# Designed miniproteins, single chains, continued (4), part 40

Each design is a single chain, and the fold is of that chain. pLDDT is the mean over its residues in the fold that is shown.

## One batch from the design tools (miniprotein)

Design m13368
Fold by ESMFold2-Fast:
Structure m13368 (fold): chain A 75 residues (1-75)
Amino acid sequence: APVLSAEQLAALEKAAEEAALAVPGVSDARATGDQEGRVTVEVTWSRPPSAAERAALEAAVRAAAQALGGTAVVR
């Protein structure tokens, strides 16, 4: 498993948070990752999300993490 530097982890967490915040209906996002590049993003919705909005959030966060060699899940 890859071991990320602190700078790489911070970049991964920031990318995941920015990807989540770009999704319509997301009001806040917090990403927490580990050195293995596994990120959990906790999101706050301004209103109840549709299934399509949830899918878009999961896809956006996953794509952002994968671009930096990591993985991400939404909580």
Scores: mean pLDDT 83

Design m13369
Fold by ESMFold2-Fast:
Structure m13369 (fold): chain A 70 residues (1-70)
Amino acid sequence: GLAEGLAALEKEAEELVAETIKDPSKEPEFLAKLAEIAALLRRAGVPESEVDAFVGSILNKYEELKKAKE
């Protein structure tokens, strides 16, 4: 159902964060894929506020992991 699809997209986004931390040259592809995931969530009827919160959460995780690498 929708909840299962949302969980799968969240897991995919977290895997992309981990991949980009290992290979920073993939950052443009990561950002493009995150935008695609956001568009899919909007098409699935997820409220804009929840889409914004999801994107912000993923970007915050990415920035925290980048800082932890230092």
Scores: mean pLDDT 79

Design m13370
Fold by ESMFold2-Fast:
Structure m13370 (fold): chain A 66 residues (1-66)
Amino acid sequence: SSLEKLIEELEKEFEKNPSIENALKLDTALGVKMLELAVRKAPEEEFEKLEEKLKKVVKKLEELLK
């Protein structure tokens, strides 16, 4: 899927250049994916994987602000 590939590309971009802009791009893409999972009533395990990725992005964003 195009969204999954976009998330992978944004994760790589954020790892190479950790910035507020790149963190927000990745966070937005992950949020869209979570909405997609909710609409199709995906298993809880799929949500947990995305939530863990979101937590890592938020933690890195907090580090960038301090």
Scores: mean pLDDT 82

Design m13371
Fold by ESMFold2-Fast:
Structure m13371 (fold): chain A 62 residues (1-62)
Amino acid sequence: AMPEMLAQMALNATQAAIKESKDEGIEVAELQAKFMEAMASNGSLSAKYAAEELKELAEKLK
């Protein structure tokens, strides 16, 4: 489904940013988590789980 695809793309983009720099990885993870939270508010469980994973990833990088 589209929310699942977007969640996977968000995680992939975050991993690519982490390889570029830690600071960019944190920024991308936080931005993608915010987008996933917006999708989760529309009822997507995949987006909700992706948002939590992205937030945890950002905290681990700090």
Scores: mean pLDDT 77

Design m13372
Fold by ESMFold2-Fast:
Structure m13372 (fold): chain A 112 residues (1-112)
Amino acid sequence: SEDEELAKTLEENFSKLSPENQKLFNELVEAILSNDLEAAEKKAKDLLKNISDEDQVAAAEALAALGEHYYKAEYYEFAALLYETAGELYERAGDYAKAEEAYKKAEEAKAK
């Protein structure tokens, strides 16, 4: 199913992250689970500031999958944040096509 594919994409890409970057990702997820948008925005900025170049694509893939999950759950502000964060990581990695797609999905979430 689509939900099973998203969960698999999230797990596979999260497992590629270094322990330090897994911690940054988990801090962002914990803020979202606490329904704290301000904390989630801060943790997304912390992730973007501290992530290693090697982990940018894996983190972007995991964040985009999580963004799709929250979009389907109608948590549009969290979905937008997750897609924007994924887009910036794709852009830093030089994947401009995936960055554009992620930014477009963020704008679609904001339009809800």
Scores: mean pLDDT 90

Design m13373
Fold by ESMFold2-Fast:
Structure m13373 (fold): chain A 73 residues (1-73)
Amino acid sequence: MEEKLEKAAKEFNLSEEQVKELREALESGDPEKIAEALAKVIKEKNLGKAEAYSLGKMLEIEEEVVEKALSLL
């Protein structure tokens, strides 16, 4: 997981705070927390829909959780 977070941080220019929030959400295994953390990152980085799905795929987040995150925006 850490290598995937490092790759995502590089490709999407994620801050240390954003990486920490995503790591904590992913470690919780809670889809709701993962969707909330992902939604926050999408909003803060102003990511498009395709970029949001790409980030989710890198972090091995299920497509339905990415869809939920996008619905929270």
Scores: mean pLDDT 82

Design m13374
Fold by ESMFold2-Fast:
Structure m13374 (fold): chain A 73 residues (1-73)
Amino acid sequence: SLGEEYRKKLVEEAEKVILSEDLSLEEKEEFLNKVLEELEELVEKSGTEKDREELEKIKERLEELLKEVKEKE
């Protein structure tokens, strides 16, 4: 669906931003938080348990990447 493709694109963009050498840690956190907010809104709109479980795994992945970035400072 269009929403599924949009969600995938947001995750790919977030991963690229987190791994970027040109952005500060604060800028990475701000971007990630915005992406997570957008994903949560999409889940509320979709309303399926499967979509919520998939989103939760994506959120955990993005949070883990941000944690790795903080530790590699």
Scores: mean pLDDT 72

Design m13375
Fold by ESMFold2-Fast:
Structure m13375 (fold): chain A 77 residues (1-77)
Amino acid sequence: SGEKKRKKLADRERERHPIEAEYLDKTVPGKGADRILAKRERERLKNKKLGDKNLKNNPDPERLKMIKMYDDLVKNG
């Protein structure tokens, strides 16, 4: 189960940074590249949560509108 989660996180990072991911796959043996890429994605998600905390202090109406649209889609779809 942990390997599947790590691979999904690594694949998301590969989609965002394909050149860097290819470099890591060539230079780091086996599971090492997936571990590095998954760690980067986890740090991105942590930074997103920190950004969401900053929204409380500096509300952006466009971002709030987008969040509401997604919530409405999930609730009604």
Scores: mean pLDDT 68

Design m13376
Fold by ESMFold2-Fast:
Structure m13376 (fold): chain A 81 residues (1-81)
Amino acid sequence: LKKLSLEEAKKKAAEALRNYKFKDKEEFIIVGRTIIKELEELGVPKEELKEARKVIDDLEAGKISLEEAQKKFAEAVEKIK
């Protein structure tokens, strides 16, 4: 469950984030926070999720575009052990 489910969850989340057409940044923020929470529940350490959280925070603060956030968040999720 833990190792294999985590790898599958990471890959599916990253693929969905790259390919899904989000309605707006608010939808992406909700989905991204849900993914982070689910990864935490699967046992991913808080430190491994820092980069993904920063992407969501930067998008909410207007520091990056929705397109950049989708790309960076997917990359951050893929890097999680």
Scores: mean pLDDT 75

Design m13377
Fold by ESMFold2-Fast:
Structure m13377 (fold): chain A 76 residues (1-76)
Amino acid sequence: SLEEEIRRLRAAVETLKAMVAQGRLSPEEALALLDQIRKRLEGLKKRAEEAGDKQSVEEVNELIAEVEALEAEVRA
């Protein structure tokens, strides 16, 4: 389901955030994983918008913003 996919991506973002904070990933590895997650989130956003699921759109937008913030942090 859409909700299950959003939950899994949220867990992936939190795991990646922790790994970046711990220095367990190179910047290149972190950015590659973040790009993969962002593309999946963009696909989920489109599906949520087409379904009229405003709550899921908001959750995906928040998660996209978190990914973008982490990308900026890794690039710095």
Scores: mean pLDDT 86

Design m13378
Fold by ESMFold2-Fast:
Structure m13378 (fold): chain A 64 residues (1-64)
Amino acid sequence: GIAKLTQIPGIGRALAERLMRHFGSIEALKAASPAELTAIPGVGARLAHALISAMNAVFGPYFP
């Protein structure tokens, strides 16, 4: 949930809550493209790539 998102560098609680409101679930967030992530206010291209990498590390392997 949100607590695991705040463990990712660059993600605070407010941004974690925004991501969860937009995507609805961790599974949907893991399936998001970098373009979908950068559409969220406060998420730049660097943070979007860091999110994708960290999601694979924190939540296990993602099936493409």
Scores: mean pLDDT 70

Design m13379
Fold by ESMFold2-Fast:
Structure m13379 (fold): chain A 70 residues (1-70)
Amino acid sequence: MLTDEEVEEFFKKLQEKIKQLLAEHPDMTLDELNKKFNEIELEIAEEMVKRLNSDKTPEEILDEFLEKFY
C-alpha cells in the first residue's frame, strides 16, 4: 500500500507533467489529453515500482494511488 507521502509525490509528478504537456501542446483535444493523461499516470506508476523495488505491477500501483487520491 502506498504511503500518504508516496501518493503526494505521485500527484506532484502528475501535475508537473500535465502542466508541461499543456504548455507544449495548447491546442490538444480532450480525447488526446485523456490519452496522454493515462500514459503519464502509467509512466509514473512504472517509476514507482522500480524505485520501491515492489513486487506489484505498475497497474496495481496506479490503482492504489487512484483509490487513495480519489
Scores: mean pLDDT 77

Design m13380
Fold by ESMFold2-Fast:
Structure m13380 (fold): chain A 72 residues (1-72)
Amino acid sequence: SDAILDQLLAAADKAGIALAKGNKEEAFEIFYSTLLSLGVSEDTARKLAEEAVENGVTMELIAEALKAALAA
């Protein structure tokens, strides 16, 4: 839904800003907490948040996160 995508895009923007400042912990927490709020399992949310910190917030990561949230 548009509401889920909007939340993921907002989280992606905030996490990207945190990563640009070198704050990996903040970037992880933003993405992780957003995914949990969307009903994604703790294990999947952790994996996706770790990928965001390691590789940045890519379009592929956003698509994977959206798929996980829609499956929840």
Scores: mean pLDDT 85

Design m13381
Fold by ESMFold2-Fast:
Parts: sequence; C-alpha cells; structure tokens
Structure m13381 (fold): chain A 66 residues (1-66)
Amino acid sequence: MKELVELFKQGVPVDVFVKALAEAKTEDEQILASAIITQKKSGKPISEDEINLVENPEVRELLKEV
C-alpha cells in the first residue's frame, strides 16, 4: 500500500494504478488505488470527508499524502 503512494509521488502513469486496483485483494488496497486514480484523472484533491469514510487509520494517513 505505501508503495502505491510512493509511485504516485514519482508521477507514474494512471494505468499503473488501474492495474493495481484490478489486482487488489483487500478493500483498503481498492480504496487507495481508486483514490489515486480519481486524483490523477480529475486533479481534484481527496476530500477530508472521503478520507474519514476509511476505517483503517494507516490507509487514512496514506490518503492524506494523495
């Protein structure tokens, strides 16, 4: 999961995250990959309300970096 945020910070193409979403085994991985895809496609930052819907505090901290 942290690796996806590091790839996002490196500016890799959105298709990398689309593949990560398809290969995700947990809801947390799907949430993180989907959020990165949305940010890269829209340029819109993830809202605090959307971050607060995530129950895993580790994933919440990672989403704050997107």
Scores: mean pLDDT 78

Design m13382
Fold by ESMFold2-Fast:
Structure m13382 (fold): chain A 87 residues (1-87)
Amino acid sequence: SMAAEMRAEMERAAEEARRAAEEIRKLSDQYPVLEPQAEAAERAAEEIREGARRGDEQGYKLARSGRMTAAQARAAAENVVARARLL
């Protein structure tokens, strides 16, 4: 069903966000400026997982918000690393 497909997609997104959060956390050890992004990415992964668990309209909105936060945290981490390589 479409609901089951949406839940599976949210579960995959949560796992991807969790792995990305782990990488940002490792980067925050080298770049302390990324500590807020590591925390945001970790919370985002939890929100997406909770969204998948709920499987309702509010869960879908929570997962969507979490996916956006995770993408922003990843972009910020990539920018910090790219700038460090130029110095």
Scores: mean pLDDT 84

Design m13383
Fold by ESMFold2-Fast:
Structure m13383 (fold): chain A 77 residues (1-77)
Amino acid sequence: DTPQQSQRVLDKLRESIRDARSIEEVKEQLDKLSETEDPELVAGAALRIASSLRITNPALARELEKYASELVRKSLE
């Protein structure tokens, strides 16, 4: 189940980022997604997308990396 879930989360996050009009809106979408999906899967998806955005949107890439780090910290509780 987990490989399909990882891809589904990645697709949802990509869609949310494409629709988002600001970095704040992206963070809101990430928070909502982490409530409904496994936070570790959301963190992994955020890191993958951050890597693809590093050149075209470095500010968003950094926010995604920061958010992913926070989700990983929470999951270690």
Scores: mean pLDDT 77

Design m13384
Fold by ESMFold2-Fast:
Structure m13384 (fold): chain A 71 residues (1-71)
Amino acid sequence: SEARALASSSDRSVAVPGLLRILRESEDEEDRFWAVLGLALLGDASARPGLEEALRVEEDPTIRRGLESLL
């Protein structure tokens, strides 16, 4: 999975935009879950606007709780 690969990436300049893209665009709940986990592990403040946008549209309760914990 691209989300799992990005979640394991040490390069924040690639990982943060990639994970936010998966969170915004992926129809796969597993990929969006891995995107939230990766963003949590990175802790990068540049992700905040993307996380806030994702929380507004996310319907999965587990992913929503993950997003809320990051905001």
Scores: mean pLDDT 78

Design m13385
Fold by ESMFold2-Fast:
Structure m13385 (fold): chain A 70 residues (1-70)
Amino acid sequence: GLSAAEIAEKALEALKAGDEAAAASALHDMSQLPGSEFDERAIEKVKEALKLAKSPAAKKAAERALEQGK
């Protein structure tokens, strides 16, 4: 499977392409991972995703992913 950092990168790529739904889906997948799988790089990428996200769904998914990584 993909690492947390790889899933977060996929979410960032989707946001840069304007695909808010794909980004929300990837960030939701991150919220299902154990918190122990979140390294500093994954957390940093999710913070970037939260800044770039425009849709409420993508923003909420990013917030949930950050909470899971605590």
Scores: mean pLDDT 83

Design m13386
Fold by ESMFold2-Fast:
Structure m13386 (fold): chain A 83 residues (1-83)
Amino acid sequence: DEKEKEEEAYKEAYERVKKALETQDDASVLETVRELLEEAAKKGPAALRGAAKGVIDAAKESGASQSLLDQIKAIALEVAVRA
């Protein structure tokens, strides 16, 4: 079920990035985002959609800087193009 894969990937990515934003520096957060999105891409387009939305929503809701949010969006675009 593609919807289940998307929802699972969203939740996992959201929770892990939210936690990273609370405990880690920006460089470590960006590394976590890249790893999550690359893992999701291997699982297919539904998982990648879910994970990409999850990392962006977590960053926005956690009050990430505009610079960090732009970098997260850039990573999501890079991974999507390579998938």
Scores: mean pLDDT 84

Design m13387
Fold by ESMFold2-Fast:
Structure m13387 (fold): chain A 61 residues (1-61)
Amino acid sequence: MSLEELKEKAKEVALNSKDLEDFFKNMSKFIAPLKDKYSDEDLEEIEKAAIEAYNEKLKKL
């Protein structure tokens, strides 16, 4: 899976999360298997994409 595909998957995780605690739990599970395959910099980009999507969701409520 490409970095861009992972960023889109991370955004889906954010949008499907019920609350902030669920979001962090789901993101931890999503990121854990990627730590051996991707650099810390790439993982940070994936996390930033998810956080941005979650914040935008909150602003529309």
Scores: mean pLDDT 80

Design m13388
Fold by ESMFold2-Fast:
Structure m13388 (fold): chain A 106 residues (1-106)
Amino acid sequence: TTEKLQALANETVGKSEHSEEAKRLLLQNDIQLLENVIKVLDDESIPEDIRLSVAAISLAVMLTDPSLSPEMKALLQEGLDAISAGDIERARATLRRAIELLRREL
């Protein structure tokens, strides 16, 4: 019936719009999390070992997200590897590249 077709169309459009809005909010949240990780790495008032530990835990948690693209997972893993090596400059550069990738998807 015409009413059933309209109901299905409205449900499909609503789900699609909610999915796109949710995706944008999640991308913005991921950008903010990565910016916060960089701020922690740059905070000279915090001992370096603590900065590296906090950054490593944050990136490891983000890597458990199955919705991340393979490109994002590779960048986050490169960032985590840099942190594990104590290379704050490489970690910062890699995380900035990850933020740029996420901003292109907005």
Scores: mean pLDDT 80

Design m13389
Fold by ESMFold2-Fast:
Formats: sequence, structure tokens, C-alpha cells
Structure m13389 (fold): chain A 93 residues (1-93)
Amino acid sequence: AEELLKKTEEAAKKGDIKKAQEYTDKLVEEVDKQIKEVVMSDPKKALELMLIALKGILYVKKAQAEKNPDDKKLQEEVEDIERGIEELEAKLA
């Protein structure tokens, strides 16, 4: 999961939104499978996995918003994801 997050960040920084999306899709799929296995036995691990997935999604959405600065909906999506990350980090602290 963390390796896919790093690849998503690198692709997004290069402006390769297509590759960033492909890495994020794989990341979300891996995270979903892992969460299903651990959510009942290790809920803290499930939250950590959710945080990784949200960070990947955020990299893609930020790259999209930078490319479309007049798209208010994309700005709202970025703000919502950033809030979700902050709330999850607070629960894990």
C-alpha cells in the first residue's frame, strides 16, 4: 500500500494524472482487501489503511484541481479529503 502511495505522489507531481489515477486505483483495491481482513481484529490498522488510501486520492484530486483552477467542485473535493485525513490522523495520534 505505502509503495503505491509513493508512486501515486510521484506521478501526480509529474502531472501524469492518468498514471497517478492507475496507481491510486490499485492502492484503493489493495487497501479495501486488507481492511476487510483486519477491520474486526485490528481496527487501528484499518484506520491506517484508510489514511493511506485517502492520501493517494488527495494527490490525484490536487493534481486535477491545479489543472482546473476554476473548477469549484474539485476544490471542495480536495478540502473534504484533507478534512477526512486530519480527522483520521487525530484518531491515530
Scores: mean pLDDT 81

Design m13390
Fold by ESMFold2-Fast:
Structure m13390 (fold): chain A 65 residues (1-65)
Amino acid sequence: VDEKEVIEALALIQIAITKNAMKRGKLDKEESIKMLERLKKEAQEHGLDDVAAEIEKTIEEVKKY
């Protein structure tokens, strides 16, 4: 498995978990932002611009939570 595929899969899973936690009122805001920022950096370093943009959008949603 390519590292890009792993990063993309992890990012999409974490976004889904974060959005579900927000919907259920169970979000750890600080931890979620920290995890998403790390995944965004990894996505950017591997040229996954679309994934990085989706992570950033999710971070913005978490900041408003």
Scores: mean pLDDT 84

Design m13391
Fold by ESMFold2-Fast:
Structure m13391 (fold): chain A 100 residues (1-100)
Amino acid sequence: SDLKKFEELIEEGVKAFEEGKYEKAAELYDQALELIKKADLPEELKNLALPRLLYMRGLSYIKLKKYEKAIELFEKLIKEFDKNDPFVEEAKKKLEELKK
């Protein structure tokens, strides 16, 4: 049930983002993040899902012009996750754009 709820939250978050409802998207991604952290899942599976989720949260904050929150999320993503993860690489690009 937690995995199904996680998938539903991600789908609703993506839809909200596509509809320009960035605060709702950020809230849905926050709920998905809390759910996956508490879920009875192997740590390696959580670490595979977290970069995408944190990146999407950061994008939502950029759209809301909450640049400081977006910067903090991207810096956390870059610091805590595999340097070769595609979302870590995208976060580096976004962070460079935000700081210049």
Scores: mean pLDDT 82

Design m13392
Fold by ESMFold2-Fast:
Structure m13392 (fold): chain A 74 residues (1-74)
Amino acid sequence: MEKEEKEKKEQEVEEFEREFEEAVEYALKNGSKEDVKKVLETGIGLAEQMAKDPKAKEKAEKLKELAKKKLEEI
């Protein structure tokens, strides 16, 4: 049961990562530099929130670092 819950939480992070990447791509094509920064900052905050769950922590922290790296590249 615990393993299934961990897989479910990791899947939720992966689904969020997909939606986040789509939002970043949309902002890069159609938005301003500030729109891109806002999407990245929102993604970092949500990933940090998800990382507080021990079952999602590893994937959520990786997503947070990815978003921070993209924010630094702007």
Scores: mean pLDDT 80

Design m13393
Fold by ESMFold2-Fast:
Structure m13393 (fold): chain A 88 residues (1-88)
Amino acid sequence: MVIEEAKKLIEEGRYEEAIKLLEPLKDDDEATLLLGEAYYKAGRLDEAAKAYEKVFKNSKDEELRKKALEGLIDIGVEELKAAVEAVT
């Protein structure tokens, strides 16, 4: 299963391979949520935010929307930390 393969790649730190595996599944909300997680862990915060926002706005699954919102909060926290570090 592509989703299970992507999860294993993320667990192994192989984020770019997970991203390439998940990108073709653009219309699958679970794949888009995992794509957001892979982007986040790869430090690609802009792409992670876009992926999470897409799931949050478009998914009919309450659990996927909650996970997407958690991802957006995590990105916001990292952006705030980066802003504080930049002025310190």
Scores: mean pLDDT 80

Design m13394
Fold by ESMFold2-Fast:
Structure m13394 (fold): chain A 104 residues (1-104)
Amino acid sequence: SWQEEMKAVVERMAEELRAAVRALWAAGASREDIVAEVESLLARALGELGAIAVEHGVPRSLIFEIAKEFQAFVDEMRTARSVEEAEALVDRMKEKVLALIDKA
């Protein structure tokens, strides 16, 4: 189903976000560099989700709601105090996005 395809993109994105955040935090990267990489990975995922939506005739409202959750996550990442908090934010965003896909 298109939901299974979208969920696979979201799960891969969450794993890539966790790996990137861990690596950049361990390397002592700036908050600005961490946020930039996060935004890059989210933009790639949103593009893939949008392509699936177009192929299967899924309403654009779902993509807008997912983009809104991505933006909320980026805003929270700007103030995260630890890598553990950042990973928890990835997991929360993933759960919210998967729920949006299930409800659609």
Scores: mean pLDDT 91

Design m13395
Fold by ESMFold2-Fast:
Structure m13395 (fold): chain A 87 residues (1-87)
Amino acid sequence: QVSNIRQALRLVQIARQFARQGDIDGAIRNTQRAIDLLSQVSHPSVQQARRYVQRALDFLRQGDIDGAIRYLDQAISYLQQGIDDLG
């Protein structure tokens, strides 16, 4: 559903802002919420975004903010593609 993708995109964008501010806990919480929403969507671009969000979560847990932001940016691109394809 497009609504789940839009909500997940919002959460990924929020996670990216928390990561940029050095709020790793805030970034992790929003990243985990995004993964839960994306697990309910079978679209290929959305599943690719979910893999990138999972990688970002791994980098956040390691304290690698730059790595996390890079993967969140890739996830945003794939989520936007999913919205375009389904909306």
Scores: mean pLDDT 87

Design m13396
Fold by ESMFold2-Fast:
Parts: C-alpha cells; structure tokens; sequence
Structure m13396 (fold): chain A 111 residues (1-111)
C-alpha cells in the first residue's frame, strides 16, 4: 500500500515540476528508511535531447497517514564526476544501497 502511494507521489512530483520537459522511464525501487520515512529511486529522460537522470525522492509519512514530499536529489550521468559522487553520497545518506544505486544508473545508461 505505501509503496504504491510513494510511486504515485513521485509521478505527481515529476508532473508538477516539469510536465513537458521530463519523462519518467521507471521507478526502480521504493524503500522505508525509518519508521516514518520513505525514499524512491527513479529514472528520468529529458524529452528534448534524451539525456538520462537518476532521481531520489524523499517522503515523510505524517501522523495522519499523509505522504509529504521532503526533498529530491538528481544524479545527471553527464555531470562532472565530483557532482555525480556528491549525488551518490546523498543517495547513501538517504538509506539507499550501493546495489540499488548501481541498478538505477545501469537502467539510465540503457535508455
């Protein structure tokens, strides 16, 4: 139930942020990282040039059962390595495993 709600929230967030410029390719995983915190990894494609991105969206479950978006980190695969390394560190700090980061990046490179 909560995984489906997090997926729907990611879709809504992307549609609100850039409805014409970004295409959601796949949501690669949803994880509960604490009692009330969830993260979702996703792959985006820029619709103008096809550039792939890996995104991490963070959510908090409120006391009344509402998922609230708390932030996002984007990994651009064409960004300088220092910027990419910082994004990967943010993914790890948010509770994402190395295996999930690698899987999302491989999917993004295949698009």
Amino acid sequence: ALEAAVRAAIEAMIAAADPAGAELVEITGVRQVSADEYVGLFVLRDTADGTPYVGLARFRLSADGVLEFTGATILGLEAPEAVRAAAREAFRAAGVSEADIARAEELARAV
Scores: mean pLDDT 79

Design m13397
Fold by ESMFold2-Fast:
Order: C-alpha cells, then structure tokens, then sequence
Structure m13397 (fold): chain A 84 residues (1-84)
C-alpha cells in the first residue's frame, strides 16, 4: 500500500541518518534520496492531499535533523492517516 511505501521511506531515512552520525555527506545524500522517493509518492496522491503531505515530509526531515524522534514519529503517523 502507499502507506507502507511511505513508512518504509521514512524508516529507511531515519535508520540511514542514525548510521552516519560522523558523515555529513552521507546524511545529505540520505535526504536527497528520500526527497526523490517522496516526489514519486506525491505523484500517486490525489491533488488535494499533495500540499499537506509535502509539508509534513519537510517537517519530518527537520525533526530528523534535530534528533527529535518523538516529533518524527508523530509526523509519520499524521502522513499515514492523511494517505489512508
């Protein structure tokens, strides 16, 4: 399902980001790769949901960069609820 694809993208981004604490270049590449996959997800959504979901993905990346795991999980849950 689309929700499962989104969960996988965000979980893989978080895992990769944590694994590369001492590698800023790898961390940047993880964000770039996630952004590409997110654009593919957005193209599969109804137009009325795209803006809100895109905004939430941006918020998730900011939470990840800030090491705010609780906020990342809250945002992931919100994205899944909107996509369902």
Amino acid sequence: SLAEEIKKILEEAREGYRAHRDDPAARRQIFVDAARKIQEILSKLPPEKREEVESLFSQAFRALAADDEEKYDEILKKIIEIVE
Scores: mean pLDDT 84

Design m13398
Fold by ESMFold2-Fast:
Structure m13398 (fold): chain A 83 residues (1-83)
Amino acid sequence: DEIKKVAEEALKYIEEGDPEKALDLLKEYIENNASDEEKEKIVKGEELPEKSEEENYLFKAYYYLMRGDVEEAKEALEKLLKL
């Protein structure tokens, strides 16, 4: 599962003290899987009900990392991996 591998790698980067690499990894996933309209909602922290629960947790992690909220991003990725 691509999304779970991306989440696991992003979480590892956060745990290694490199949240910028985690942000870049999540950004790459979003560029490949979200429309321009969806990206605008993601950067505002809005939920996308048409997307999976896993995708919404990944988008939330990206939103938190963009804002420097590293612990909240970590929690979102951990919740994704439990699905």
Scores: mean pLDDT 86

Design m13399
Fold by ESMFold2-Fast:
Structure m13399 (fold): chain A 96 residues (1-96)
Amino acid sequence: DIREKQLELVERLIEMAKQMAKSDPAQARELARQTATELSQDILDFILSQNPDTPESEVQAARDKIPEIAEEVAKNYEEVVAALPELEEKKKELEE
């Protein structure tokens, strides 16, 4: 269900943020880029599974944006680390 998928995504974001907090800036950016790419692909695949009638052109446009999203997350990795307390709270909310 949607709550289970949200919990999975939040847990992956928490794990990424914790690893970034332990890494130097270069390693943190690389980890953020890789994880953001994987999460964006997983999120898109989930959305498409819920919306099978999505036009192929829209699917392709979304996939083409994934590298841009990953670079943006890598650039702003410190904001993701700063969001750790909010992500931990969201995880507790979803576990209920």
Scores: mean pLDDT 80

Design m13400
Fold by ESMFold2-Fast:
Structure m13400 (fold): chain A 67 residues (1-67)
Amino acid sequence: SEERERALRAAQSALKALEDGDTVNAMAGLRELVELGVPLAKQALEALRNGDFETAKALVEQIIAEL
């Protein structure tokens, strides 16, 4: 429950950062999701590293839906 709440906050923060074009805070949120072992988080981070903001955003939306 606490881990789920933390993951949800990190995912929501990453989504907002992606919507705002804030790559620094998007990276921070995605790295926290990777550390928490959230599925798809590594793929979302790799998409962002490759400049694929649309794929990163879609994956973060999936993470939120699956939490």
Scores: mean pLDDT 87

Design m13401
Fold by ESMFold2-Fast:
Structure m13401 (fold): chain A 65 residues (1-65)
Amino acid sequence: MLTPRQKEVARALSQSGGDQKKAAEALGISQSTVSKIANELKKQGLLERVGKEWVLTEKGLAALQ
């Protein structure tokens, strides 16, 4: 199960089109914090990097339901 902070970051990244800066601004946290959590989600197979953007996987979308 995702932690509340991991869910917040995953949703913010989805809503920002994978943009770490926009997600960080929406959450009121640093871009480095978003990057750290995004990489943890990537290790779990919930998020992937496509170019410069973060994209939720099918598993990530299911985990947010």
Scores: mean pLDDT 82

Design m13402
Fold by ESMFold2-Fast:
Structure m13402 (fold): chain A 100 residues (1-100)
Amino acid sequence: SDELRQLIISGLEEIIKRLKEIYEKSKNEEFKKLAEEAIEKAKEIKKMVEENSPVEEVIKGLKELIRILEKMYEVAPEEFKPEIQLQIDGLKTLVKLLES
């Protein structure tokens, strides 16, 4: 639906914005590299949704983004872990909704 599509786009834009803020605040090069990879993947998924790509491709992209965020969580400074976990949980919920 157009409403769900716009909600997903807005959610991905917020994730990109928050990841950019985390990237700018971090001094850890490994964490920054993973944050950049997550930003690029989120932008790719946003473009797929905007271009009405098949839902299966969107789900695949979301699962790839979750894997990058899980790697980010492992190397994250303690202060950023709650925000990254919130993003992971939200994306996992979205994947379940799209697979139903």
Scores: mean pLDDT 89

